Designed miniproteins, single chains, continued (3). Designs and how they scored, part 82

Each design is a single chain, and the fold is of that chain. pLDDT is the mean over its residues in the fold that is shown.

## One batch from the design tools (miniprotein)

Design m10843
Fold by ESMFold2-Fast:
Structure m10843 (fold): chain A 81 residues (1-81)
Amino acid sequence: SEELFEEIEKLLKALYVYESEGRLDEAFAKLEELRRLIESEKDPELLKKVKESLENLAKQSTNPEIKERLEEIVKEVEKKI
């Protein structure tokens, strides 16, 4: 749903802010919330939007573990599209 996409965008924004502030525990908590929301979604049009947002955040990420986890989520989304 569009509401789910809005929630995902808010989580991505929070993740970006926490990573930029060096608040890694909070950043990883947001990553786990994000992954769980994506796991149950099957709408390919919504998943395409989510994939684009994840790729954009991964490009901006400077923490290697966060970047790797974002790239893993992108691959999981690709399997559903």
Scores: mean pLDDT 83

Design m10844
Fold by ESMFold2-Fast:
Order: C-alpha cells, then sequence, then structure tokens
Structure m10844 (fold): chain A 85 residues (1-85)
C-alpha cells in the first residue's frame, strides 16, 4: 500500500491469495453477517473489508510489518462497525 511504503505488487498478490482462500467460505460469511442483523448492503461492504483485511494480514506475514498487521486489524474493526449500525 502506498501509505505504508509497501510495493503495490505485493498487495495485489496478497489480494489474489485472500480471494482464493476466502472464496469457499464467502456464502457462510455472508449468511453469518445477515444473521447478525446486517442488511444486504452492509454484508457486501463488510465482506469487502474482510477480504482487504485478509490481504493485509498475508502481506504482514510475508514482510513482518507491524504497520500492515495493524492495518489488517483496522479493516476488521471497520467491518464490525458496518454491521453494528
Amino acid sequence: AEELGVPRELIERARREAEERLAPHREEMRAALLAAGASEEQAEEALRLLLEAEAYRIAAEETGSEELARRALELVARAAEVVAA
């Protein structure tokens, strides 16, 4: 990510890996979000944020970056805020 001084290519690869890992669980995650009281739009936004969080978590594991790990946690917190409204 630009703001974190990390190569865009690394984040792009992490996003592809995150999509591959989460694809088989996407329907279960959507159902859980809806069951928790999220609207369809909130569930879509939360899933987008959770995918981005997984990408940053993977990038943090590869680089050892505490900033990337913190960004992943921030994205998870944002997803929770979307469904808590």
Scores: mean pLDDT 79

Design m10845
Fold by ESMFold2-Fast:
Structure m10845 (fold): chain A 77 residues (1-77)
Amino acid sequence: DAVVETLLAFADRLREKDPAAAAKIRELVAAGKIKDALIEAIGAAMRLNDADAVIELSRLLARIQAPKLEAYNAAVM
């Protein structure tokens, strides 16, 4: 689905800059731990100052959680 595709695409982008985070995201996706994978990906995007990725991944996390969980709150967890 779109969430899994976005996570795997982001992990591929991370492969050269943060290979440990890339591997962890792929591992979590393979285990079906999509929420944990999104949190790991948001953390990696924040470390790389990739604001577009932080916003996109945080919105996906908010969408799969309760509507009251704002994208910003998801990104800083």
Scores: mean pLDDT 76

Design m10846
Fold by ESMFold2-Fast:
Structure m10846 (fold): chain A 76 residues (1-76)
Amino acid sequence: VNEAEVKLALAEIYRVLAKEAYQKGDYDSAIRDYKKAIELYEEAINDPTASPDVKAEARRNLEEAKRFLEEVEKKK
């Protein structure tokens, strides 16, 4: 496990927390946690220890997180 893999895993945790907050109607927490997930995905993509596979996964998940963030912000 390298630093980029840890960042990717942490981003996934924040993405799950954001979805849980959204399900509860806590849009402020959902927005905060999606923004943190986006930040961590961007860090994973730019991490020099990141393999091509880690970068590809982080890019896909970053795009999804950005889409969900836009959806949550529209509902608030």
Scores: mean pLDDT 84

Design m10847
Fold by ESMFold2-Fast:
Structure m10847 (fold): chain A 102 residues (1-102)
Amino acid sequence: KTKEARELLRRGQAELNAGKYDEALRLYQEAERLAKEAGDIYTRARALIGRAYAYLELGKFDEAEKDLKLAEEEASKIPDPLTRETLLIQISVGKTILKKAK
């Protein structure tokens, strides 16, 4: 599950970077589901961040806000301070984009 979730994250990021937001959403949703089942808080947080950014690009601000809040809850559980801080910075950037868009 963890290896599959990480591969879906990689593919989701590639689709997001290519502007294929609907494909990115599908991949991140599956990555989040698998990470949640595996108890992989890091991979789940990353999937939620990626999905939130795809939602922001699509103008789906309520969905983006929900995912950013869930990502913050998961990221806050990460024991490694550097990894936790890196994800919280990404979430903070997403929240700033969301605030300016609304």
Scores: mean pLDDT 87

Design m10848
Fold by ESMFold2-Fast:
Structure m10848 (fold): chain A 67 residues (1-67)
Amino acid sequence: SLPPFTRERLEAYRAAAKAKGKQIVEGKMDEKTRKFFDLYLELLDKHPNPTPEEFEKIRKEAKEKVE
Protein backbone atom coordinates (compact mmCIF):
# COMPACT_ATOMS: atom_id res chain seq x y z
CA SER A 1 0.00 0.00 0.00
CA LEU A 2 1.10 3.56 -0.64
CA PRO A 3 1.94 5.77 2.35
CA PRO A 4 -0.52 8.55 3.25
CA PHE A 5 -0.32 11.70 1.16
CA THR A 6 1.40 14.29 3.38
CA ARG A 7 3.01 17.66 2.79
CA GLU A 8 6.43 16.02 3.22
CA ARG A 9 5.65 13.53 0.44
CA LEU A 10 4.49 16.31 -1.90
CA GLU A 11 7.64 18.37 -1.30
CA ALA A 12 9.89 15.31 -1.71
CA TYR A 13 8.16 14.42 -4.99
CA ARG A 14 8.47 17.99 -6.30
CA ALA A 15 12.17 18.09 -5.41
CA ALA A 16 12.76 14.69 -7.04
CA ALA A 17 10.95 15.79 -10.21
CA LYS A 18 13.14 18.89 -10.48
CA ALA A 19 16.32 16.87 -9.88
CA LYS A 20 15.35 14.27 -12.50
CA GLY A 21 14.62 16.97 -15.06
CA LYS A 22 18.08 18.48 -14.69
CA GLN A 23 19.83 15.08 -14.89
CA ILE A 24 17.91 14.07 -18.04
CA VAL A 25 18.72 17.37 -19.79
CA GLU A 26 22.43 17.11 -18.91
CA GLY A 27 22.75 13.35 -19.50
CA LYS A 28 20.90 12.51 -22.70
CA MET A 29 20.59 15.62 -24.89
CA ASP A 30 17.33 14.06 -26.12
CA GLU A 31 15.13 16.86 -27.49
CA LYS A 32 11.79 15.21 -26.65
CA THR A 33 12.92 14.17 -23.16
CA ARG A 34 14.30 17.67 -22.51
CA LYS A 35 11.07 19.36 -23.61
CA PHE A 36 8.98 16.90 -21.58
CA PHE A 37 10.87 17.51 -18.32
CA ASP A 38 11.06 21.29 -18.88
CA LEU A 39 7.29 21.46 -19.41
CA TYR A 40 6.59 19.02 -16.57
CA LEU A 41 8.62 21.10 -14.10
CA GLU A 42 6.99 24.32 -15.36
CA LEU A 43 3.52 22.88 -14.81
CA LEU A 44 4.48 21.58 -11.33
CA ASP A 45 5.75 25.05 -10.36
CA LYS A 46 2.34 26.51 -11.32
CA HIS A 47 0.41 23.95 -9.24
CA PRO A 48 1.13 24.25 -5.49
CA ASN A 49 0.28 21.13 -3.45
CA PRO A 50 -1.04 18.98 -6.33
CA THR A 51 -3.03 15.83 -5.51
CA PRO A 52 -1.90 12.39 -6.79
CA GLU A 53 -4.50 12.69 -9.57
CA GLU A 54 -3.21 16.17 -10.48
CA PHE A 55 0.39 14.86 -10.62
CA GLU A 56 -0.73 12.21 -13.12
CA LYS A 57 -2.77 14.73 -15.13
CA ILE A 58 0.19 17.15 -15.30
CA ARG A 59 2.52 14.33 -16.42
CA LYS A 60 0.13 13.29 -19.21
CA GLU A 61 -0.38 16.91 -20.32
CA ALA A 62 3.38 17.47 -20.57
CA LYS A 63 3.83 14.22 -22.54
CA GLU A 64 1.02 15.07 -24.98
CA LYS A 65 2.43 18.55 -25.64
CA VAL A 66 5.88 17.09 -26.45
CA GLU A 67 4.42 14.65 -29.00
Scores: mean pLDDT 61

Design m10849
Fold by ESMFold2-Fast:
Structure m10849 (fold): chain A 100 residues (1-100)
Amino acid sequence: MSLEEIAEKIAEIIFNTKDKEEAIKKVAELLKKELGLSDEDAETFAKWLLGVVEAGKGTSFTKEILKETIKKFLEDYKKDPEKTLKLARIFAENWEYGNK
């Protein structure tokens, strides 16, 4: 599957899935299947993508803008997986504990 097709499917999951935990699980499974990520890395990446969407609440985030944002993150992952995953882990940690 192309990066554009992966981004489209992730955007559809996030846009159409109201339960955050279910959305994270579905996105992580897609990332494992299409990019070969480990369970831990796929969940971390999925949490980061969902966190970006949550931070965008109150802005006019169309499905198309969401797709392009996800595609950019997937392109960054392809260029530098270690750096991208490190940023995703830092974001996921701060998002989970920053308000708790």
Scores: mean pLDDT 74

Design m10850
Fold by ESMFold2-Fast:
Structure m10850 (fold): chain A 88 residues (1-88)
Amino acid sequence: MERRLVSLLTAMALLVAGAAADPSAAEGDAAALRELLEEVVRLAKEHPELIPEAIEGLRTLARAAEKAGLAEIAAALREAIRRLEELQ
């Protein structure tokens, strides 16, 4: 299961990096990110032991998105963190 979390976090990291390189695609990037975030939340509900690692990974991505000026992506990441914190 930890390999699935790492894969999801890696996919989201690449998406954030791509959105930072091409902000004109931000609407579609935000939608793709929300799909990946729903998978992270689903995985966390099935495996609560992964929640702390998921939160730390998403916090790192949220900081990167904020630094890049990706407001919609940063907001989606923060909402997912809030949902995971409620599951802790």
Scores: mean pLDDT 81

Design m10851
Fold by ESMFold2-Fast:
Structure m10851 (fold): chain A 80 residues (1-80)
Amino acid sequence: MLSANEIADIVGGEVVSSDATQIVIKTNAQDAVEKLVELSKLTKKAILIEQDGKAVAAISDGVLSGSVDTSKELTIKVFL
């Protein structure tokens, strides 16, 4: 299983928090969504993407639902 730091490195971000249920990462990387789609498919974990405190997209098993503004910071929640 990938660690919080390994996931942050993959998406070009920084770990905000990590506990038994979720990992929270922030990133400004423009390719973060593409890397998260791959990560979700490989790990089978659900991922939620928030911007401005609102859920804007979700990824499950490599399937993206919603829309992300790549000019803004992403808050990424990976559910364990």
Scores: mean pLDDT 83

Design m10852
Fold by ESMFold2-Fast:
Structure m10852 (fold): chain A 96 residues (1-96)
Amino acid sequence: SDLEKIEQTKLEQAIKRALEEGASKEQAEKAAETFLKALNEIRKNKPTWNGTLLYSKALEITTKTLQKELGLSPSDAALIASAAGGGYLEGQSQVL
């Protein structure tokens, strides 16, 4: 469906941006999936939060998850998380 294609485009763009920053496929997929999951969980639990705060918190969660689960350094985790988040937003802009 068109909705499935939209969500897939956002996820693919998140992965693509993380790969461009030097992430492995596993790191890129983990970052994109963690960022999307964090966004959805925060939206559900904090429906009054603005987009900037929501995005910032999702990046924080993703960065910490990459460090904890994949053993990435704080700087590498932040870079890959930011790339995935930026890619997600770029994908969203393309399918608006």
Scores: mean pLDDT 82

Design m10853
Fold by ESMFold2-Fast:
Structure m10853 (fold): chain A 114 residues (1-114)
Amino acid sequence: MSEEEIVKEFIARLFVKYIRDKVLEFIRNNPKVTEEQKAEAERFVDEVSRHIEEKALELIKSGKSLGDIIRFIGETGEKVFENLKKALVDGEISIEEAKRETLEFIDKEYEKVK
């Protein structure tokens, strides 16, 4: 692995962690979210964050620029936040549906960047 790939992986992991921590903070501090919903939403965030990180690492291995990787993580992270808000705050969809829609969005964004 090149030094450039190591740096890109480090930055990608930090950015995914930063977004994950911000989303979890939003969930934990929201008075509309029940303790049961918090536990389910934290599992959702953990699974989706792992999927985003895995896809970002694949993009690094395929030679994509740091800018492409940051954009991918940013766009997918925004979708995580939007879908969780729809499920937990607005009550428009279930957490399971939010997870399915988010994973589908991540895969579509990956295919566009790949």
Scores: mean pLDDT 85

Design m10854
Fold by ESMFold2-Fast:
Structure m10854 (fold): chain A 63 residues (1-63)
Amino acid sequence: SEEELEELRKKLGDENLTDTQLKNLLITKKMLEEGKSNAEIAKELGISVVAAQVGVKELEELL
């Protein structure tokens, strides 16, 4: 939801994040909370496993 995107934006404080990057980070966060693997996150987002792994690490460093 848009409210969840605004809340995540406030938590991260990164003004350089695009709306698409923010949505991908929110999906990544929810999937990690559900115990999903990097491969499952990559499939959901339509990205490479390496890109999903980088996103996971970025979330862990920012949150």
Scores: mean pLDDT 75

Design m10855
Fold by ESMFold2-Fast:
Structure m10855 (fold): chain A 94 residues (1-94)
Amino acid sequence: ASEEKLREHAKMLGISEEELEAISTAEARKIIEEKLKKIAKKTANPSLSEEEIEEEIKNIIDLLVEEVMELMNISRDDAYKVIALSIIAQERSE
């Protein structure tokens, strides 16, 4: 199962098993969306509507999830968690 790879990745990022267990797929998705919205706001592309920005973010998330699933051979739910863990680790180091 992909759970072992997810736990190994969390450990490499300095995230505890308890913190990993607390992150649901829905929470992971929310973390990813919020990070990408922050990036989108900083790029200040005035040609895109708010709806177009949200659709673009969704497409980027789908692409990242598919790539992580293929590279790590894990489930979609675990791929969301892997991406969210990487964001959490980056935010803690800043």
Scores: mean pLDDT 77

Design m10856
Fold by ESMFold2-Fast:
Structure m10856 (fold): chain A 82 residues (1-82)
Amino acid sequence: KEEIERIKLEAEINIGMIRIIEGVIKVSLKRNPVLSEDEQKEIKRLEEQIEKLREEVEKAIKELEELGAYEAAEEVRKLLED
């Protein structure tokens, strides 16, 4: 039970980080629709970071399912998709 709660919390934190980074990208693009090469490189780095965080969340969902925590896995999946 304690292990399930830790995995779920870590996945939720990672999803929160994805949302923050998505917000940063959105604000940057809205403020500066014409990006410099350095700004474009930074946006790409942030997009790559989102992809890595998504992979960590998917791994956490699989670990929760392997532990039989299907309800927790479904909650995390919904947060990732919404």
Scores: mean pLDDT 83

Design m10857
Fold by ESMFold2-Fast:
Structure m10857 (fold): chain A 61 residues (1-61)
Amino acid sequence: WSDERVDAIADEAGISRSQARRALAVWEQNKGASVEDQIEAISRAAGISREQARAVLLAAV
């Protein structure tokens, strides 16, 4: 992921750049899981809401 794309995703989800990077790393590790399980894993690992985790996933796709 480029720094510019990470910044764009962070801005869209209303989270920090560090949280966005963690969220994307967790998403890459959970690509075989259901969307619901991906959102839950991202939310827990990045310390963000499920709504913010969903915003990250939608922006990353």
Scores: mean pLDDT 82

Design m10858
Fold by ESMFold2-Fast:
Structure m10858 (fold): chain A 84 residues (1-84)
Amino acid sequence: MMEKARERARKVAQDTADIWASQGREAAAEYGRRATRELGREVGLSEADIAMAEGLVESAVRQAKTPEEMRERVYEALMSVLEI
């Protein structure tokens, strides 16, 4: 279970960075929040943990200065709430 969640988190982080490169930061933030909510529901997180994860991902997207930094920050934000 956890290993699949890590793979999904890596995919969300990479896709968020790719969306920033192609469509801009606001599109990346919207995608990141939506994908985080979907992932959280799939792995059975509480609504409180999902809301926290969405906020952390949005902050990661807004603070990142490069696509690599955005990928790393989004991944770290997701992993901080996917831990049991």
Scores: mean pLDDT 82

Design m10859
Fold by ESMFold2-Fast:
Structure m10859 (fold): chain A 63 residues (1-63)
Amino acid sequence: PLVELKDDADIDAVAAAIEALGGRVLGRTTSHGNRLLLVELPDEAALRAVAALPDVAAVRRLT
């Protein structure tokens, strides 16, 4: 999935939170001015937990 960050988000803090939830950060990228983390998540519970983080705007599956 791609994790889209809010404009004022601390990327390092969000990456650490994802790893604490059992996820893995595969890369960092920018698309259309938005800061994105490419991540691997173990299950739907982890995906919901990441989507609920205060600095996360959206979680998107790659197409």
Scores: mean pLDDT 76

Design m10860
Fold by ESMFold2-Fast:
Structure m10860 (fold): chain A 82 residues (1-82)
Amino acid sequence: SSSLIQQGEELIKKGEEAEKKGDLDTAKKYYEQAYELYLKAKDYNGASRALFLLSDVLLKQGKTEEAKKYQEEAMKLFQQSV
């Protein structure tokens, strides 16, 4: 649904604003919500982007192993959706 993709994009923007303010937990929440909406819309490029952003936040929080797993999932999702 076009509406779900638009809601996902809005959540990504809110996550990016939270990151700029140093609120990594809020950014993580928004990126997780965007990921769910993109999956529901079958927008696998959007879902992959949300996971890469989530991975970056996890790296900033020192959660390196968790971040790597999300990055690998994002790459796989992106490649399988082309």
Scores: mean pLDDT 86

Design m10861
Fold by ESMFold2-Fast:
Structure m10861 (fold): chain A 64 residues (1-64)
Amino acid sequence: SKEELLNELRELVDKLLAIAEKTYTPEQVARVKEQADRLLKRAETMSPEELEAVIRALKEQLDL
């Protein structure tokens, strides 16, 4: 369902933010958080196919 995809996206974003907080400066982390918030708001209007594509892209970033 779309709700399941949105929950998966949120979990991936939380993982990326945790990595950013360990790696970047507080100022850079603030920018990443703003980008993450914008992505999550945009995701509410995405189709399931668009959400799956975004989730796949984020998983690839985590697996690097």
Scores: mean pLDDT 81

Design m10862
Fold by ESMFold2-Fast:
Structure m10862 (fold): chain A 80 residues (1-80)
Amino acid sequence: SLEELKARLIALLEEQTDGLIAYIESLNLPNQEELIEQLEELRRKGIAAIEAAKSVAELEAAARATVGEFQDFLKKTLPE
């Protein structure tokens, strides 16, 4: 069902975000707290977008948008 797909995607987003937070904490960056706050905001927005989806197509769009936002975050925050 759509509800089961939403629950699964939210669980995956939670787990992946926790992993990224742990990774950032391991880097000992001076702006670590700000980066973690940004990841938590992206998680919150992603969950809201997934919950708002009314169809599988909307859910897929919400998931793709969330992945894109996380990718953009990583590109701008990780050193080259």
Scores: mean pLDDT 86

Design m10863
Fold by ESMFold2-Fast:
Order: structure tokens, then C-alpha cells, then sequence
Structure m10863 (fold): chain A 73 residues (1-73)
């Protein structure tokens, strides 16, 4: 299913993302959106990473990097 594929891609992104490279693809607006998602919905869950990806058009890897970055601030 689409949700099973999303969960697999999320776990792969979590293990293999490049923090410096993937964060460099984010704008200030993207970071503010990531902060808003974390404040309203909590941590970097599969659902929140997917929401960020849908709203920004960025890959799940970049979405995960954004949410992890702001969550760990």
C-alpha cells in the first residue's frame, strides 16, 4: 500500500539522509513551515514528514531533514 511504501521510504531516509546537503535545499520559508508542523502536530513522524513533503514539493529525505533539524533545536 502507499502507506507501507511511505513507511519504508521514511526508515531509509532516516538512515541515509545527508544532513548538510539536504538542509542546503531548504529555504527560510521551508524551515518556518517545519517549525509550524512540529509545534502543531509534534515530532518528525511519518505523517508529519509526508505533510511537509506534500506542502513543499520536496522529497521525503529533505522533508525529514527539515523536521529533524527544527525538532532538535
Amino acid sequence: SAMEELKKKFEEAKKNYNEEEDLAKLTERDIELARAIIRKYGGPSVENVYLFSLLTGKSLRIALAALLYVYNL
Scores: mean pLDDT 79

Design m10864
Fold by ESMFold2-Fast:
Structure m10864 (fold): chain A 81 residues (1-81)
Amino acid sequence: SAEEQIRALGEETQRRVAAVVEEARRQGLSRVELLERLIAVAEETLARLQALYEETGDPQVKKIIEAVRREIEEMRAEIEA
């Protein structure tokens, strides 16, 4: 189901985010460099969600797409600050 695919993608994305944060901390990356990497992960997740929405038409997927887009905009705003 779309709900199961959403959960699986969410879990995968959370693991990828955790790995990026841990790597950034280990390598002493700047906040801006960390955010740029997190934006890349979020954009990949967004592309996969958009494909899922095209396949399923599920309104729940659309709501998650909107949430991810907002998160990307928030991270971009932080880089500009």
Scores: mean pLDDT 88

Design m10865
Fold by ESMFold2-Fast:
Structure m10865 (fold): chain A 71 residues (1-71)
Amino acid sequence: MGLSRQQVLDLTNRIQEALPDLPEEKIGFVVQLTLELQRGQISMDEMKERLLSILDKKTADKLLGIIEETL
């Protein structure tokens, strides 16, 4: 299982709409982590830890909500 190209684009658009000030490089990182999560390469807890390493808690919480909605 994994995200299709269309699901990746949808996720990217949802992130940009929810967090318009988030840099494209950080959006790319979030998309990559979501692909790794969907492939079972990382756990949800590991994803939370990685997001918190580059983002504040409020931004990370919003992104986790979007990802859970996409899954």
Scores: mean pLDDT 79

Design m10866
Fold by ESMFold2-Fast:
Structure m10866 (fold): chain A 96 residues (1-96)
Amino acid sequence: HMRVELRKPEPNPFKEKATITFRTTLPAPVDFEIRLFDENGKELGIIATGTLTPGEENSVEIDGKTLDGKELPPGKYYVEVLAGGVRSNRVELTLE
């Protein structure tokens, strides 16, 4: 079974930057998106993209912005990784 497993961001809550860490059983290379949702489950945008290396733990630094430059107000959000058509679990992300 192909999986993407997402850890809770660190630090959480954060002000300027947080690290998102995830692992996958997907074959390499595969492109990923880190998607951002509000607390009601509405998609707000993509916060990071890249390419996964299988068998490794992948880490991405994020700030309080989407890729299109939208500043996020302080509050509670959720993040999810989409890679090779496979979605991760969602984890909470709190911006101060």
Scores: mean pLDDT 76

Design m10867
Fold by ESMFold2-Fast:
Structure m10867 (fold): chain A 80 residues (1-80)
Amino acid sequence: MSTAQITAIFNQYDTDGNGTLSFNEFIAALNSMGISSYFTNSQIRAFFQQFDIDGNGTLSRGEFTQAINSIINQINSRLS
């Protein structure tokens, strides 16, 4: 998945336009990518919390990009 595709998905689910995603918006973004089927809700929450560096319960665009790249690497490790 390209950085441009990740950015487009972020912008689609940033419904309040504040430059951050809540946990619910993050799950919706993963569902749109077909990623959620590879992970439990607990695993998705662990990824969210790992990249929520400031602990405010939201992901910035940069944190979201890092989380998605980490998730894709995890899927590739399971499929290879």
Scores: mean pLDDT 76

Design m10868
Fold by ESMFold2-Fast:
Structure m10868 (fold): chain A 68 residues (1-68)
Amino acid sequence: TTYTVPGFTKEEIEEALARAARLWLEHFGLTLEQVTDEVIRQLAEALGIDEDTVRRFIEALRKVEEKR
C-alpha cells in the first residue's frame, strides 16, 4: 500500500487549491471568467500572498471547472 501524506496527492492538492480559489472569487463577487492578470494582482495584494500563488490557485480552479 502506497502511503501518501494526507492532502498531498496531486488530485487532492488541485481540489484544495480550487476550493480556496472559488471561496476567494465568491468573497470578492468575481467569476472565473473575470480573472485577468490585474485581478490576480489585486487578489494577491488583498490576501497578502504572492501573485504566483494566486495564479496557481486560479489555474487549479480552471482545471476542476473544465472537468465538470
Scores: mean pLDDT 74

Design m10869
Fold by ESMFold2-Fast:
Structure m10869 (fold): chain A 95 residues (1-95)
Amino acid sequence: SAEEKKELEEELKRQQAEAEAAARDANLTPEEKIARLKKLLEQMKLPEDVKAALLKVAEEHIDSPPAEQRLAILKAMIDLGDATTAAIREKRALG
């Protein structure tokens, strides 16, 4: 049907956008990826131990696909509780 064809075209467009995002992230060196994460964490008003824990998770997943790396960091942020929740809320209010 025309609806099935449109749904398939939207799915292919989504996959292409994800591949392009992954390719951009793949062009960053591991050092540049770590530097970006450090800069992001410094902009967050988190305790130093929490920042260190998040950075360690990111470094452990540096060779993982960007989506898996982001998921691992997000999971770590959730697991660290109220401090990360407060930081996310503050960032959302600002932007």
Scores: mean pLDDT 62

Design m10870
Fold by ESMFold2-Fast:
Structure m10870 (fold): chain A 67 residues (1-67)
Amino acid sequence: HMRPLTEEERKELEELVKFLVDKGYITPEEAQEILALDSVTEGLSRLFAAVIDKIAEEIEKELEKRK
């Protein structure tokens, strides 16, 4: 059973996405794509995939800068 996001769930997802954009884990364009999904399952799946990939890239860049 899949239901559309409630207004509260959508706001929480928007806040999480904005936080991740502010941290640089995802781009504003990726955030818009995630927020366009009216499904918590699809939204979270795409969000986690993007965050994991960006965290890995950011860690690699930080290690290169530090060396």
Scores: mean pLDDT 67

Design m10871
Fold by ESMFold2-Fast:
Structure m10871 (fold): chain A 115 residues (1-115)
Amino acid sequence: MRFTSVESFTTAHGDVIYVMEGDNGLHRLQVSSPDGWAATVVGSEEAIRKVVEAIRNNKLSPEEFIELAKKEGMLEISVARSVDGVGVVEKGMTLDGVAAVSEESKESAKRLAEA
């Protein structure tokens, strides 16, 4: 899948946002927070628009972001954050509103912890 940048901006809370359009009609959202977390989600244009509006208007925690992404039916959710100085990566695919964590997510978390 190829993504091209559609929009990029920084929110009033310092979050750096990149919105990308995929060649399959899905949109990708990348968020980098000054609080030391980053996230990537893939979903419909409408779902991405709602999440972008929420981030623009509110300073979200990574937990609040994951809850919102699941609520809006994102197909892919990836969140990277530091917990007590350890890098943690949480990845899931959403099917019918339920996020499934893959074995690849465990491997990615292990690699980040070893780096």
Scores: mean pLDDT 66

Design m10872
Fold by ESMFold2-Fast:
Structure m10872 (fold): chain A 69 residues (1-69)
Amino acid sequence: MSSIEVLEKALEYAKEAKDYEELERKLVSLYLQSQDLEAFQKIGELVKKAKDKEELIKQLEELIEEERK
């Protein structure tokens, strides 16, 4: 799985999750499946800085666009 695919899955999980507890469980599963430490370090920084789910979704979309360049 590429780093872009990991980020896209994280974005999907952020949109689908009803709360951060569900998101954390889905992200742990994704990490175990992908083992992409670099992608998860980037996701962790965004989670730390985002004040809510909507901001996290926006920041993940921006990060995915940067990674596609």
Scores: mean pLDDT 76

Design m10873
Fold by ESMFold2-Fast:
Structure m10873 (fold): chain A 74 residues (1-74)
Amino acid sequence: MSPLEEELQRLGAELQELSREYVENKDDPEKQKEILEKALEVLDREIELLREMGREDEAEALEEQRKKLEELLK
């Protein structure tokens, strides 16, 4: 596996864990905000790596997910 593919797998696992933490902290809005901010950083890195790998369709799908998460911070 290439270093970029290993990084994508790692970031995907981090995003899954952040999603779980978000649900577990439903009664703590401040904690949920911190988790969302971390998730946006992870998504930005995944999008960049996918583009470096020429996987544009997957990068665009994650950009749409990022926009939805950003709306939750408003």
Scores: mean pLDDT 82

Design m10874
Fold by ESMFold2-Fast:
Structure m10874 (fold): chain A 79 residues (1-79)
Amino acid sequence: ATVDRIVAILEAASEVAEKLGLTDVAEYFRQAADEARQASSAEEAKLILVKAMNYAKEKVTDEQLDEIHRAMEAVAAAL
């Protein structure tokens, strides 16, 4: 399901952010994943994902953002 897919993508982003030492960003993605699980629609879950990505863009380097994005794409492709 689209909501389940977005949750998995957000969880992957949180795990990679944690491995990169980005504790605040990892926590934000973790909370976003929890919020996405409660989303009433795929559109709400997508908005949560967009907000989390916008938050990360302001807090991380381009290289760190690329690592996070790569993990998200790998999980999306596996679903």
Scores: mean pLDDT 84

Design m10875
Fold by ESMFold2-Fast:
Structure m10875 (fold): chain A 104 residues (1-104)
Amino acid sequence: MLEEIQEVLESLKDKRNLIINALKPYLDDPRLSEETKKVIRAIIAVLESENPEQALKALREILDGDEEKIRVVLEVLKALSNVTDPLLVPTKFGTVYAKELAKR
């Protein structure tokens, strides 16, 4: 897990602010469930973390130690590493999140 978080942080280092700014408005969207907002908060917290240990602590605190939700967040972050257009961040998040939820 720490190795996966380190790889995600390295792959996203130049895109952190772009992804954070694209996702923050959705935290105030009344159409989104509290569960979806927790996942978005977890993604932002990982991207705002200075090291993998801090990121893992934030993931566990926001997601109440739910390892399956932590896995979903990491899969979304990996997918976001390939996004170059900020307008595509919400679409990529929604697509990957829906796919990961369907595996349950």
Scores: mean pLDDT 77

Design m10876
Fold by ESMFold2-Fast:
Structure m10876 (fold): chain A 90 residues (1-90)
Amino acid sequence: AEREELEKRRKEIEEKAKSIKTFDDLMNFVKELNSQDLTEEERLYAQRLVVEKIKELVENNDFPNKEAILKRLEKSYKVIDEQLKKLEEE
């Protein structure tokens, strides 16, 4: 039950993240996540998806300081991914 609920919520977050095509979509997604009572694992998972989506949007658009932004996003991704893996191993 609890495991199935977590997998269902992860899938719902992934489907919403897949619909993000613009920075406005991303901002709306982040706002919606902040309005939800998420567990720490769900929050970290959603944050990782947000970082992946920001990276995609930056890579596909002309953005000032693109290389510097992508480097920062990669660092953020690694930190979040490590925290999420630690929770999954507990």
Scores: mean pLDDT 75

Design m10877
Fold by ESMFold2-Fast:
Structure m10877 (fold): chain A 80 residues (1-80)
Amino acid sequence: SAELRELQLEYGAAALTVLRTKGEEALRAIEAELRAVYEANREESRDFVVELARLGIERLRAVAGEPSEADRAEAERLLA
């Protein structure tokens, strides 16, 4: 879906920005936080995956700021 594709792009760009500015360990720590939320709540209904993706994007941007144009371009390339 268009919504899932947009969320994948935004998440990827934000994750690349964290990786570039804060390093691999910082990205892994955030991904571990999101995985813990997923494991605790996976029995809950509806668009939990979409909500988790939005939470992840917000968390990544809180740590490293807005993705650069270069990070967005790389995310788009990797998703192609």
Scores: mean pLDDT 81

